# Designed miniproteins, single chains: the designs that were tried, part 80

Each design is a single chain, and the fold is of that chain. pLDDT is the mean over its residues in the fold that is shown.

## One batch from the design tools (miniprotein)

Design m2776
Fold by ESMFold2-Fast:
Structure m2776 (fold): chain A 76 residues (1-76)
Amino acid sequence: MSVPHMSSSDPAVVEGLAAILADESEHPIYRALAAVELGESPLGERAREVLEAALGDKDPIVRVAAARALERIDAQ
């Protein structure tokens, strides 16, 4: 296992971002930012399921962020 590092490449950070994105009580802007960060992560494929769920979110900014994140993951 690699030394812990505070970045979107860390599995713990990815899990935290996925939890924020999945939290319907969280502010939509923070949820959208979490989706963007997941799309930038080299571990973004691990978050595919939660990103696909976010495509059906009630907030347009969350849906758009999830779509952009999935596009980025699929383009690598």
Scores: mean pLDDT 76

Design m2777
Fold by ESMFold2-Fast:
Structure m2777 (fold): chain A 65 residues (1-65)
Amino acid sequence: ALTPEQQAELAALKARLEAARSEAEVQELVAEWFARAQATLDPEALRLLWEELGAHVEALLARLR
């Protein structure tokens, strides 16, 4: 399960993604987060966060198109 701190960081990232103006900006934000998460998180925590983030990114990209 995700920790409260991981959930808070995910919520902050989601807010930044919703403020994004383009698909390229979304990709940059996701890539920066993934690189940091990969360096700091256990593989299982990374997988859970990625699953939840992926759903949000899909919804956001549909809104930008």
Scores: mean pLDDT 77

Design m2778
Fold by ESMFold2-Fast:
Structure m2778 (fold): chain A 66 residues (1-66)
Amino acid sequence: MSMEEIIEELEKLIEEAKKLDTPIGKVTYKEGTEVLERIKKGELSVEEAEKLLKGLKDALAIAKQL
């Protein structure tokens, strides 16, 4: 996955997490926002950003079930 694709997926994930009025949704929103900021600052490699995005997607999937 390219860095641009990771950013797009993160922005979508942040918006979905923000719509969830749950504690897990709020945590996922905060973590997603922090990862996006770190990417924009050049603090993360593509591989690290992709791994973090996968973890956040898994967390959001669980949050949607609660």
Scores: mean pLDDT 81

Design m2779
Fold by ESMFold2-Fast:
Structure m2779 (fold): chain A 90 residues (1-90)
Amino acid sequence: SKEEVIKKLEELKKKIENAKTYEELIKYVKEIGELVNSILDTLSEEQQKEVTEILDKLNELILNKDELSLEEFKEKVLKEVDKLIEIIES
């Protein structure tokens, strides 16, 4: 359900805030992608587009991680997760 996914995204957000390594952050970003994809077909066409764009941005952050400090990577991921929660709740 959307409610269950939102709850799990909030839990992942806390894990991301406490992450100490790029490996942990990448793991949590992948879990975000899996959770969101599990409900994608239940979302409106507009929500699906917005969500897919955010997932693409998260994947781009992983590919370009060497250009970012751990703190910058974490900050950017958290901002995108907040947007995901807002879109799914709408």
Scores: mean pLDDT 86

Design m2780
Fold by ESMFold2-Fast:
Structure m2780 (fold): chain A 67 residues (1-67)
Amino acid sequence: SALEEAEARGRAAMARINEFIKENRYKSDEELLKAFAEFLGIKVEELGPVLKDNLIEKARAAKEAEE
């Protein structure tokens, strides 16, 4: 069904984002945002402030989980 297909696509997208955050968790905030913008194929300026803050917090949480 379309719902199952959309849900599977959503899960795959979230898995890719989580893997990106884990792989880039040791980057500085600036480098992390730049790398994420490149990952999405957009400019850093296109990232909203809430998304920037959430990305930085998730990266720090991933780093803390390893320490």
Scores: mean pLDDT 79

Design m2781
Fold by ESMFold2-Fast:
Structure m2781 (fold): chain A 71 residues (1-71)
Amino acid sequence: HMAERRAALREAGAATFAYDDAVEAYQKDPSEENKKALEEARKARDTAVARLSELIGPENRQAAQDAAAAL
């Protein structure tokens, strides 16, 4: 279980950083390409964070959801 949790943490972190990068790219150059990249990054982040929240249990579930909702 710990190996799965660590993998999920790394995946959620990577997806969150990719989303932040996509947001910055879209703000600097609001092209349709950057908009699609942003939408894909958001979807990947939401998926990774949802998986993580299932693995970390109820006490920490809200923290994972709050991280996903942060703008």
Scores: mean pLDDT 75

Design m2782
Fold by ESMFold2-Fast:
Structure m2782 (fold): chain A 87 residues (1-87)
Amino acid sequence: SALALAEEQLRQGERFYAQGERLYAQGDLQRARTYFRMAATAYFSAYRLLQQNESTEEMRQLADRARANLQRAQDALARVEAELAAA
C-alpha cells in the first residue's frame, strides 16, 4: 500500500540521516553530503505518497513528520555543501 511504502521511505530516510550525521561528526563531508541527499530524497518520496493519500489522521500526521524531516535533511545538506564549497 501507499502507506506501507511511505513508512518504509521514512525509515530509510531516518537511517540515511543518522549515517550522514555520523559522517559529518567524523569530518567526512563528501559522504555526509551523499547520505543527507539520500535522506532528503527518501523523506520527499514519503511526503509525496502521503499527500496523495490524505484519508486518515495518522496519514496526515506522518505527512507532517515527513515534511519536517525533509526540511531538516535539506538544512543539513545545505550546511555540508556550504562547508565543501568553502574548502
Scores: mean pLDDT 88

Design m2783
Fold by ESMFold2-Fast:
Structure m2783 (fold): chain A 65 residues (1-65)
Amino acid sequence: MERHREAAEVGNEAVRLALKHRDIVSDETIKRAEEAATNALKRAEDIDGYREKALEVKKEIEKAI
């Protein structure tokens, strides 16, 4: 479904932002972004939760850069 793709897209966006700005974001934030993206792809049942987690990580990265 579209929800699955949207959750994965947000997670991937967070990872790309974290990796692009590795020098100024914490390693913990990068790990959280990667976990959110991976879990959104692998877990259909918890997609909504992982999407929200990915958005929070993305916001933290955007505030740090």
Scores: mean pLDDT 68

Design m2784
Fold by ESMFold2-Fast:
Structure m2784 (fold): chain A 111 residues (1-111)
Amino acid sequence: MKEELLKEIEKLKKELEEVEKEIRKLHEEIQRKGSATEEEKKKLEELRKKKLELEAKIKALEAKLKYNLSEEEYEEIYKKELERLEVQELAAEELIKIGDEIDEELAKKKA
């Protein structure tokens, strides 16, 4: 039952692992250098976008398998999962900005 769908989910999970490994390696290289080049920043954003798309597809396909969704229902779930992950990413960026502002204020008090 749905062997094709299970194989597709497995392939996407492996692709996600490869993308996560590339992101991790790029982060380690940036941390060792203390700075990121413009090319490294662009590549990181491309990899992050690919990661979100893969995570959304995996979740939507798992839902398709579990609930026997139609193609239309699958596409709707995929779109909503992608939107959810994009909102989570934006929230994470805002949290980082707040952290940077706190660090700046604390640095002023030491002077």
Scores: mean pLDDT 79

Design m2785
Fold by ESMFold2-Fast:
Structure m2785 (fold): chain A 91 residues (1-91)
Amino acid sequence: SAAARADAVEEAIAAAVLELAKEYAATKDEKLLAEGLIEAARLAAEAGGLPELPGYAEKQAAGALDKSEEKLKEGREASERVAELKRAAAA
C-alpha cells in the first residue's frame, strides 16, 4: 500500500539521518548536515517508489536553498532528537 511504502521511506530517511548525526557529531558542520539531510530525503523518496515523493523531495531541497538558516536549525534539531533517542535506547 502507499502507507507501507511511505513507512519504508520514513525508515530509510531515519537511517540516513542517523549516519548524518554521527558525521555531524564528529565535524560540527551545519551546512554538511543540512545538505546531507536533504540529499538523504531525496534518495529515500526515490528508493520508496512513490511517484509524488521525488517531486516533494526536490521541492524541499530547493526550498532549503532559500531558507538555509531555517533548514540548518531544523536539521540540527532533528539530528539532536535522533541522537537523544539512540542514547536513551542504549541506557
Scores: mean pLDDT 54

Design m2786
Fold by ESMFold2-Fast:
Parts: sequence; structure tokens; C-alpha cells
Structure m2786 (fold): chain A 85 residues (1-85)
Amino acid sequence: SAEDELAALKAEIDALEARWRALRATGALTPARVQELIAEVDALIKRGMELLRRAPKELISEAIGLILRLIGLQLDLERELAKLE
């Protein structure tokens, strides 16, 4: 269901945000590792946009919230990548 897909997307975003926080805390940043995370975020944004396109009205706000979290994460990752290149 759309609810199950949204819950799965949220769990993946939560896990990715936790991975990014841990990686920043260790200082073990390389361009390759940041690029891998950017690719994962890009894939999740595409999934979130597809979900939003077909979401029932009651789930639209939650889907938008998840997409905004991903965009914020993408901006953070791109800024960190720029410092490493």
C-alpha cells in the first residue's frame, strides 16, 4: 500500500541520516563515500516523488516532508563533497 511504501521510505531516510551523522562524527570522509550517499539520496528522492504523485490526499503532507528531508540531506552532502574536491 501507499502507507507501507511511505513507512519504508521513512525508515530508509532515518537510516541514511543516521549513517551520515556517524560518518561526519568519525571524520572518515572521502569523495567516493560522499558520492555514494548522494547517489542513495537521489534514488530516494525519485521514489519519494513517485509516491507523492500517486499518494492519497491524507498522505501528501507526510510525503512532502520526507522529500524535503532528502533535499536538505542532499544539500549537506553536496557542500561536504565540495570541501573534499
Scores: mean pLDDT 88

Design m2787
Fold by ESMFold2-Fast:
Structure m2787 (fold): chain A 82 residues (1-82)
Amino acid sequence: SVEEKLREILEEYKAGKISKEEAVLKMLDLALGGEAVEKLLEMEEKVRAGELTKEELEEAEELAKKYEPAVKKIAEMVRKLL
């Protein structure tokens, strides 16, 4: 289950096997799927480079709204495990 996978990620983080950043990415992958996480990371990179267009920002906002319920559900599950 997703909850079991979340618990496993948190256990690996607590054991020092993965970084906080890696744990967050793994949790987001469970919520959004790998392609969505990769797209968001690509857009963050463009923001840092100052290359993000208005259209790409709009796409990122639509993607965030689409996946907000899944992210919220993962956050609630993480709170129960902490």
Scores: mean pLDDT 72

Design m2788
Fold by ESMFold2-Fast:
Structure m2788 (fold): chain A 86 residues (1-86)
Amino acid sequence: SDIEALLNLVDLLARELVEELGVDEAVARKFRDAVKQAILARDAAAVRETGEWLLREARRQGLSEEDLARLERAVAGLTAAIEAAV
């Protein structure tokens, strides 16, 4: 289902945050759990808010401008996919 595909994308992004971008595992886990809950609730606003929180956290942790742009695109794509599934 589209929802299962979205949940899989969240797991993939959370893993990429830790393995490729060096984000703290606790931050990645908090993002994953919050976005999965928002997807199950079909709450696109909560997904957007969690994405904005993650981007602030990534900036605080010193991610490069290139990695931040990559993350912004991934978060925007995930939010758009959730909105299209409603």
Scores: mean pLDDT 82

Design m2789
Fold by ESMFold2-Fast:
Structure m2789 (fold): chain A 96 residues (1-96)
Amino acid sequence: MEELLKEIEEKLLKLNELIQNGAPEEEIKKAVEELIEAVARALEAGVDEDEILILLGGMIGNYETAQKILELVKEGNLEEAKELLLKEVEKIRKKL
């Protein structure tokens, strides 16, 4: 369980670094995909949803959107979760 949370933290840090550095959209899309897949694995393994919510919501600055992303992942709607996270990332990039 700690290894899965650490993977999520590492994926979140990488995504945030790509956003701050103005990385190409393709690199950001890949980071989003890897993060959502890591979240899905963690939830399936029984990692505490609240811990994932704190990490994800803290990074994107929107806990309501983070909660919606987690609900989509729990429902198996990974593509919709990826699209919602990517849309939120685009909003963050536009404010930089």
Scores: mean pLDDT 83

Design m2790
Fold by ESMFold2-Fast:
Structure m2790 (fold): chain A 104 residues (1-104)
Amino acid sequence: SPLIEQAKADVETDFNAVAEFASELDDEEIKKLVAQIKALVDQLKSASADQMPPLLDQIIDLAKQLSKLARKVIKDVKKAIFFEMHVLGLIGSALVAKRTLARV
């Protein structure tokens, strides 16, 4: 389905924004959590529609954990806000993907 492939691409795009921002942060726990999300996003690329819901749920859960960790670790206010916006974007794309699956 073109809608499912677009939903996967949107999750990957928003994850790449999170990963690029995180690469500039000198924090090993953030990098570790981003690497865990990357593994799930890589699985999502080749996943069938029936395999996507548990992967999307795990991506959302880890992204929420990343948001909580970032609030404790990132002391620069501007960096904290922009990183949070990227993490919320990833959560949003994953929720859109879940809703797209329910409608196809």
Scores: mean pLDDT 90

Design m2791
Fold by ESMFold2-Fast:
Structure m2791 (fold): chain A 71 residues (1-71)
Amino acid sequence: MKIEISEEEFERDLKLLEEYYKQAVADGDEETARIIKRLLEEAKKSKNGFDREVFAALAIMVYGLAKAAKA
C-alpha cells in the first residue's frame, strides 16, 4: 500500500525534476539534462513507490553535484 505522504513527496520531486531539467538545458549542460530526463522517465515507469522515490532522489543528487562542479 502506498502512503499518502510518499505520493505527495513523489509529486513534489517530479515537479522539481522538471525544473532541474529545464535549468540544465538553459545552462547548456546536456549531460546533466540527459541523465535527469532518463531518471525522470524511469521514475514515471516504475509501479513501486519506493523505486519511484529512489529514481527521483538520484536525479536530484545528480543535479546537485553538477551545480557544485560549476560553482
Scores: mean pLDDT 71

Design m2792
Fold by ESMFold2-Fast:
Structure m2792 (fold): chain A 81 residues (1-81)
Amino acid sequence: GPTPSVEEIRALLLRDFPEYAEEIEALSDEGLRALYQALLDWARANRAAAQAAEDPSPFEDAFFALFRERLARLLAEQRAA
């Protein structure tokens, strides 16, 4: 399918992580694309393992931890530039 626009990426992230709205809105277009790609790459790499797991909670926790860590890192890199 077509690559989502920055506006579509922002809307998706705000829907899934509304508690982080200010941080998401502070990201550059490049930062939003980088965050979205990191989450997609993680989801693709872990989909089969998550589906095979008796308890998906560790995968859900790992995905949220990746989101928080990557968001903080991208914001710090943006501020340092």
Scores: mean pLDDT 85

Design m2793
Fold by ESMFold2-Fast:
Structure m2793 (fold): chain A 69 residues (1-69)
Amino acid sequence: MKKYAVVLEPDADLDEVAKQIESLGGKVLAKFDDESFRGLLVEVPDDDSVVNQIKSLPGVRAVVQVHLP
């Protein structure tokens, strides 16, 4: 599995996007809803189709891979 930072639009529903990611086989590791960053830290299967589906979700602005140990 790979870790990604999912950057959300300001008016997106954090909990709804988190549920959609989990329904795609991803795991939500952390939620951020503050002035400096609004988004999710997620872990997803090694399948580019899952990442592409997350990128296409309503309210998702960007998805950036993070390299954590």
Scores: mean pLDDT 79

Design m2794
Fold by ESMFold2-Fast:
Order: sequence, then structure tokens, then C-alpha cells
Structure m2794 (fold): chain A 119 residues (1-119)
Amino acid sequence: MLRELARRLAKVAEELAKNSPDEAVRHLYEILAAVATAIADPSKAGEAQERFRLHAERASRAAKGKTVEVTLTVTRDGEFSVEHKETPATEPAAYVRIDVPLGGEVESLTLTAVVSPPP
């Protein structure tokens, strides 16, 4: 289940990256696609790490002094939801948070990509 959700998240993120008008958000979707691809296929972890580094650098430059956060959730039923958040940048950072519900069937996967530029 988790690998199937990760494959779906990667495809949704790739599509959202192509269609987003915001440059920083496009690069965050590319980061989500890379990380989800590595979750679905661990043999791709090295390629995903290089894609993460490249898009994190580009997102940081495009963020214009703000912390930019994108959360993408995909469900087993084929639904997805997106949340976009911007806050004032405080410290340089680039990371992905992985949220997986535990205790039953894995019905959803949520990844959050965050970039904060240097001052």
C-alpha cells in the first residue's frame, strides 16, 4: 500500500509542478515527486537525492525571503489535496516531512516540502 500511494503522490506532484504558476511552489512539487519516487523505489534514492538538492536550491532562490511550504496528501481512493503556506523566513532550511497514519490500513500518504532561504 505505501509504495502504491508513493507512486501516486509522485505522479500527482509531477503534474502539479507542470501547472503551478509559482516558481518556488513548482520546485517544491519536484522535491515531493523525487522523495515519493524514492519511497516507491529505494533503488532511485541516489537520483532522488540529487533532484532534491537541485530543486531545493532553485526553490530557495525563488522564495524571495519567505519560508514556502507545500503539503500534498494522496488517498487510496485516488483523491488528492494540496495546502500552500508562506511565512517570514527565520533560518535557512530545506526538508521534507513524511506523515503516514498508523494503527490500521494505510489509506493516505502526506508529504510536506519546506524551503527557507538564507537571509
Scores: mean pLDDT 83

Design m2795
Fold by ESMFold2-Fast:
Structure m2795 (fold): chain A 70 residues (1-70)
Amino acid sequence: AYSLYLKGEDYAAKGDYNGAISSYNEFINKYPNSGILPIVYLNLFYTHLELKNSKGARKAFDEYAKATGG
């Protein structure tokens, strides 16, 4: 489970933001009840911001808010 999150982090660190988004989305799809989902959504939000993708960033932040606030 955590390995897909780390893969996303590695892609983001290398500037491969599309690879990071793909890895984070794969994690969310495979592990929808994971306790680290808030961190995954937050990193997805920042990754979309780096790509200037406001629509993607907004969606990721909305999911982050749900995961942290209920």
Scores: mean pLDDT 82

Design m2796
Fold by ESMFold2-Fast:
Formats: C-alpha cells, structure tokens, sequence
Structure m2796 (fold): chain A 104 residues (1-104)
C-alpha cells in the first residue's frame, strides 16, 4: 500500500541514508543515548519525506508508529508531535536560506 511504501522509505532513509541531511539524522539516530533522542532523529528523517505531508494526521501517526516499530522503538503519540516540530524547523530554515539568497 502507499502507507507501507512511506514506512519503508522512512526506515530505508535511516538504515541506508542517501543525502547529507539524511546521513546526519541517521547518525543522530544511531548515536542517540535515549529512546527519546532516537525518536527525535526519526521525526527529522520523516520530515524530509515530502510525501508523508500528503497524508492525514491520523495516517501520519500510523505511519510513524509502524516505522518506529521496525526500528525497535516503542510506538507512541510523541512521534507525531516531534514530526510536526521538525516540519516547522525545516520550513523556517528554508525561509531563512531563501531570504539570504535574495539579500546576497
């Protein structure tokens, strides 16, 4: 299913990262000392997967819980909150980078 494809993409992005940003968050995941820090890294990886944003909040929660389970983490609602925060942080950075390009 489309949801299963996104779960696989999230897991693959942590296990076999293809971009510098994904490699950074993958390293954060594997170097994390607590499950909370691993969930933060997972949420950042998920935020880079634009297709996840096309799902409803309920479906996003389901996808994130399944990805967490496949990575050996306890699935909970904290994952979606961390994902929303990571999405916001990426949007702010993209806006800052766009402003710098206009001013430079």
Amino acid sequence: SRKEEIVKEIVDSIENPRSPELKKYSEEFYNAKTEEEKKEALAKVAALIERLGSFTPAEQKEILKEAAKKLGLKPDETLWKLYVQAETDIGVKELEDAVEKVLG
Scores: mean pLDDT 83

Design m2797
Fold by ESMFold2-Fast:
Structure m2797 (fold): chain A 87 residues (1-87)
Amino acid sequence: SLVEQLIELLEKGIEAIKNKDFETFEKTIKEALELIKQMKDEEVKRLAEKAVAALYLAGEHLKAGDEKSAEILIETAERLVEKLREK
């Protein structure tokens, strides 16, 4: 399903950001955003957009050297991905 593919991409993005692999992260987030555009379920779309926003902000904080803020944002994204699994 598109939701399962989206979850896989978001989890890949989380793994990439934890490893500071910004190239894989940026590619994966771009792919996730393209899948989100194809989503018809507004609640799924909203949860996914929040997860992407949290991960994007985590990446910016990591680039700025703020690992503590990045960790909180990554945890937020992980919780949003778990909510997506319940849909």
Scores: mean pLDDT 87

Design m2798
Fold by ESMFold2-Fast:
Structure m2798 (fold): chain A 78 residues (1-78)
Amino acid sequence: EVLEKPYEELSEDEKRELLIAFLRRVAAWMREQGLPQSLIDRVEAIRADLEAGKISVAEAEARATAVLDEAGAVLQAR
């Protein structure tokens, strides 16, 4: 799976679609790991807002990073 161009060179629409697909996979993975519903709800909210055009890709990336950091901490605490 080779990307023809760096992520930073993708259009806003290409980045939005890629991030939406990524967030859907993250939410599914979180459910499989038994992570708290609050974290899953946060990921789904970011995806929904991004899909509706309510937030920028940059804002969605920042929020997704924060949720993933928290998810990683929860997994390590097991």
Scores: mean pLDDT 79

Design m2799
Fold by ESMFold2-Fast:
Structure m2799 (fold): chain A 62 residues (1-62)
Amino acid sequence: SHKEKGDELLKQALEAAREGRLREAWELGMQAVKEYRKAGDEESADKALETVTRAIAEAAGE
C-alpha cells in the first residue's frame, strides 16, 4: 500500500540522515511524504515532513 511504501521510505530517509547522507535523506523523505499523501493520510505526511526536517537539521549540526 502507499502507507507501507511511505513507512519504508521514511525509515530509509532517517537512516540516510543518521549516516550524514543529507541529500539522499531529503529525497527519500519527500518520496515518503508523497506516498502518505497518495494514501490520503495528511497527518502521516505532515509528521514525516517534520521528522525528516528535524533529523536533517540535527545531522547538519543545527
Scores: mean pLDDT 86

Design m2800
Fold by ESMFold2-Fast:
Structure m2800 (fold): chain A 70 residues (1-70)
Amino acid sequence: SKEIIENVKRIAERLIQQVREGADPEHAIKALDVAEKAALSKISDPEAQEEIKKLVEEAKKEIERIAKEQ
């Protein structure tokens, strides 16, 4: 589960950086939703599921914040 959480973290960081560089925020949010769904399908541990959901929610908020500044 730790490896999956780290993978979601890396995906989130990459997507945030891409949006900062002018990528479409809606596409980035959709990619985060896909990553979250894939990760949650592989994890049965409730604590790990909550950590993934929190990571994705925080990343979406950051993407939306960046988009509003553009």
Scores: mean pLDDT 84

Design m2801
Fold by ESMFold2-Fast:
Structure m2801 (fold): chain A 55 residues (1-55)
Amino acid sequence: GKEALEKLEAVSPNAAEAGRILAEKLGLETAARMMARETGVSVETARRAIEYVLS
């Protein structure tokens, strides 16, 4: 939820927007793995942040 979004954006501003675009093109799981790799947050944190932005 929101806490995951705050954690992701604290490491990389605009990462949530990038993750949303990636999820729309490649799917949520691929987007979450890519964002986790680039930012250093866990895949679970990236997934929850992207889900929150998509809701």
Scores: mean pLDDT 81

Design m2802
Fold by ESMFold2-Fast:
Structure m2802 (fold): chain A 96 residues (1-96)
Amino acid sequence: SKLAEIEKKQAEIEEEVKKLKEELTEEDIKLIKEALEEIKRVREKDPLAREEILEIRRETVQKLGLAGEDASDEEVERKFYLLGAAVALLEEEEKK
């Protein structure tokens, strides 16, 4: 069923995010946060700046060794989503 397929994909994403949380260095986290801030600045200037935002995501994923130069836009967006999710969870755990 589609529901079982969605649940399997969600579990796979959660496991990938958990693994990234354990593997990311403080330098990696800083690089991801800087990329997220740059994307926010780009979106504030032009909400439709899709190409510039994709370029920031691609450069970040490539610098972290998670994608090659020939990686598809979809793979870049998927990898960047996982990185952003991992960093967000780490930030929530550090809040008192």
Scores: mean pLDDT 80

Design m2803
Fold by ESMFold2-Fast:
Structure m2803 (fold): chain A 70 residues (1-70)
Amino acid sequence: MLQEAIERAKNSKEEMSQDDVAEFAREIAELLAGLPKEERQKLALEVMSAIVKGSKEEGREVIEALRKEL
């Protein structure tokens, strides 16, 4: 569920491995792909914002991975 993905990002105040970043980005991309276009754009921005707030360094890497998946 998208909310679980957001919570995982917020709770990753610890370092994330590259595998964790890739898995997380893939899960979010799959969730977003299942949504209508309008809702997908809105939730994508919300998810990216939450990731950056939870883990600034790892959040940036997740956002870049998401851009490659989307």
Scores: mean pLDDT 63

Design m2804
Fold by ESMFold2-Fast:
Structure m2804 (fold): chain A 73 residues (1-73)
Amino acid sequence: MLEELEKKLRELVEEGNKAEKQGDYEKAAELYEEASRVAREIAKLKEDDPLKATSYEFLALALEVEADLLREK
């Protein structure tokens, strides 16, 4: 499960970057929002590893902010 979530996170970020590069800001925002949710779930599962949990929480926040900025355009 955890390894599958990490793979899904990578795939969502990669697809989001592609959508953003093509000017599809709405699709990119949706993908980044989903990636942010997955990153938060990984952070919860890594609660016993504070460094990794914190890195995933920061990633989730960054993805959420990016999605919000893309939707404001």
Scores: mean pLDDT 83

Design m2805
Fold by ESMFold2-Fast:
Structure m2805 (fold): chain A 75 residues (1-75)
Amino acid sequence: IEELVKKAKEYLEQGDKADKEGNLKEAVKHYGKARDLYLQASKEAARRGDDFTAGVYQVSAAVLGVVKKKLEKKL
């Protein structure tokens, strides 16, 4: 879980940087990877019975999905 969250944070940081620089295609790619990793972390937490932590990561993934979709509309 911790390794997945660490990688998700790295992709989120890369996505934020690309978005700030106006590189929308790169931002979409990085946000997509961060979202997938948060979804994986959420599923792993749920398997361990940690519904609270699973919910937190699921919300993070959902927010990234919305951001990604909005950026895709600008392409």
Scores: mean pLDDT 81

Design m2806
Fold by ESMFold2-Fast:
Structure m2806 (fold): chain A 86 residues (1-86)
Amino acid sequence: MLNQELLEKFKEVIDELTDALNFARDVLKDKKLTEYMEKALEEVKKLIEEIGTSNSLSGEEKLEKFEEIINIADEARKAVENAAKK
């Protein structure tokens, strides 16, 4: 049950980062921001896969990776918001 809510939240993060990537690439046409968003999206996907596929990760290790996902998403959101204001 908790795992399904967590997976849904991860899907929302991926969708948000994908939309931000498309906005940076297609609307702002900012190459540096686009590259940053691509790297953020790949890192988040990697962390989600590690949480989902690992039977050896402790609850503490999973929580640490989850916190990293949230931090990456927050920094990416701030970068897009700052670029959109210009």
Scores: mean pLDDT 77

Design m2807
Fold by ESMFold2-Fast:
Structure m2807 (fold): chain A 68 residues (1-68)
Amino acid sequence: DDRARSAEIGRAATRVVNRYLEQHGPLSRDEQVRLAQIVQEAVREASTPEELARLLAEKLGVPLPPPR
């Protein structure tokens, strides 16, 4: 259960990050560090994959991925 939840959280994070990268292109090293910090903060705050996707989308300024 916890592993399935962690995998789902990881997939939600990856989907939002990929959408951000598609919009912003190749990132500088400083931008990569900032992105990693934002992802880590969102993962710490989120209790569900849906909440993580919402928090990441808000923090990165990208549209929410549709639920499956």
Scores: mean pLDDT 73

Design m2808
Fold by ESMFold2-Fast:
Structure m2808 (fold): chain A 91 residues (1-91)
Amino acid sequence: MEKEKKAEEEIEKYIEEATEKYGTFIFETGKKLKSTLLKSLEEAKELARDTLTGKRTGKIEPLSEGGKELAKKWQEEAKKKIEEIKKKYLE
């Protein structure tokens, strides 16, 4: 089923692009806030990917008070985009 493979490829591409964007944002914001919770850009990208894929819930600790709401917003945007991609190829 070629449609399923195309959906998976588009979803993976979206997740990688979003992970790069949001991971970089988390890392740079963490630096500005002098956060010791993230040791590297790679950890920030992993945190972003886990948040986007629903593997992690709750606040993004380096973002402090806004982190929980920002994580929810990114998860909702990711779910909506993934659903859109699935509808494009699977419907």
Scores: mean pLDDT 68

Design m2809
Fold by ESMFold2-Fast:
Order: C-alpha cells, then sequence, then structure tokens
Structure m2809 (fold): chain A 98 residues (1-98)
C-alpha cells in the first residue's frame, strides 16, 4: 500500500506537469485540472502519513472523474486528460486489490 500511494503521488504530480506543458495561456479547463491534481497529490500524501487508505482512494476517484469531465469540455488537452484519467483509474484498481 505504501509503495502504491507513493506511486500515486508521483503520478498526480507528473500528470499535472504534462497538462500544464500542453495547455495554452487562458485555458481555464486545463488550469482547473492542474489545480485539482496538485491538491489531490497533497491529499494523498496526507492520507499516506495518516494511514488513511480510504481517503487516498476517494481522492484518486474524484481526480479521475474531474479529468474525465475536463476531457469532455476541452478538445485541446483531451488526449492527455483521458490518458491521465486512465492512469489514475489503473492505480485505483491496484490499490483496491492490495
Amino acid sequence: AEELLERAIRALEELARRIEAARAPGDEVAAGAVRTLRVAAERVRRAREEGDVEAALRTLEEAAETLRRAAALNPATREVLEEGARELEELLRELRAA
């Protein structure tokens, strides 16, 4: 569980960087996704420190849902948002199976 949570934190931070690199100035949908991922990384880090795996799972689920909604609204960053949602959904499956 600890290793999977650490991987989740790194995935959230890396995905935020990828979306930020892909976004155009003034793209508020992509900017919102980046903010959500950074907040999610902080929440997962706190959940890991507290041993609250359920809080980490909820945070990842909410982040994945936010990326799916953002992808529907924003053609410019759709591919990276959809790839990100898939990665978070995969981490959720692994954490639930652990």
Scores: mean pLDDT 86

Design m2810
Fold by ESMFold2-Fast:
Structure m2810 (fold): chain A 57 residues (1-57)
Amino acid sequence: MDQPPLVLPDSRLPERTFPRPDVPLDSPEFAAQGAREGERLLREWERDQREREERRG
Protein backbone atom coordinates (compact mmCIF):
# COMPACT_ATOMS: atom_id res chain seq x y z
CA MET A 1 0.00 0.00 0.00
CA ASP A 2 1.47 3.26 -1.11
CA GLN A 3 -0.84 5.54 0.73
CA PRO A 4 -3.74 4.24 2.79
CA PRO A 5 -6.86 6.41 3.10
CA LEU A 6 -6.84 8.69 6.12
CA VAL A 7 -9.97 8.94 8.22
CA LEU A 8 -10.23 12.08 10.27
CA PRO A 9 -12.01 12.00 13.64
CA ASP A 10 -15.36 13.65 14.08
CA SER A 11 -14.73 17.26 15.01
CA ARG A 12 -18.25 17.32 16.38
CA LEU A 13 -17.05 15.66 19.54
CA PRO A 14 -14.88 17.74 21.85
CA GLU A 15 -11.53 16.04 22.06
CA ARG A 16 -11.03 17.90 25.28
CA THR A 17 -12.34 15.14 27.45
CA PHE A 18 -10.59 14.65 30.76
CA PRO A 19 -8.29 11.77 29.85
CA ARG A 20 -7.74 9.73 32.97
CA PRO A 21 -4.66 7.54 32.98
CA ASP A 22 -5.20 3.88 33.61
CA VAL A 23 -3.54 3.70 36.99
CA PRO A 24 -3.18 0.48 38.99
CA LEU A 25 -4.37 -0.14 42.54
CA ASP A 26 -1.38 1.75 43.88
CA SER A 27 -2.74 5.03 42.52
CA PRO A 28 -5.70 5.85 44.79
CA GLU A 29 -3.68 8.71 46.22
CA PHE A 30 -2.72 9.98 42.79
CA ALA A 31 -6.37 9.95 41.77
CA ALA A 32 -7.22 12.00 44.84
CA GLN A 33 -4.46 14.44 44.00
CA GLY A 34 -5.90 14.88 40.54
CA ALA A 35 -9.28 15.72 42.00
CA ARG A 36 -7.71 18.16 44.41
CA GLU A 37 -5.83 19.85 41.63
CA GLY A 38 -9.08 20.26 39.75
CA GLU A 39 -10.66 21.91 42.75
CA ARG A 40 -7.71 24.23 43.12
CA LEU A 41 -8.00 25.27 39.50
CA LEU A 42 -11.68 25.97 39.95
CA ARG A 43 -10.96 28.04 43.02
CA GLU A 44 -8.32 30.02 41.23
CA TRP A 45 -10.75 30.71 38.41
CA GLU A 46 -13.34 31.90 40.88
CA ARG A 47 -10.81 34.13 42.57
CA ASP A 48 -9.78 35.61 39.26
CA GLN A 49 -13.40 36.43 38.54
CA ARG A 50 -13.85 38.04 41.90
CA GLU A 51 -10.74 40.12 41.52
CA ARG A 52 -11.99 41.34 38.20
CA GLU A 53 -15.25 42.47 39.69
CA GLU A 54 -13.50 44.05 42.64
CA ARG A 55 -11.31 46.02 40.32
CA ARG A 56 -14.40 47.48 38.75
CA GLY A 57 -15.98 48.33 42.05
Scores: mean pLDDT 61

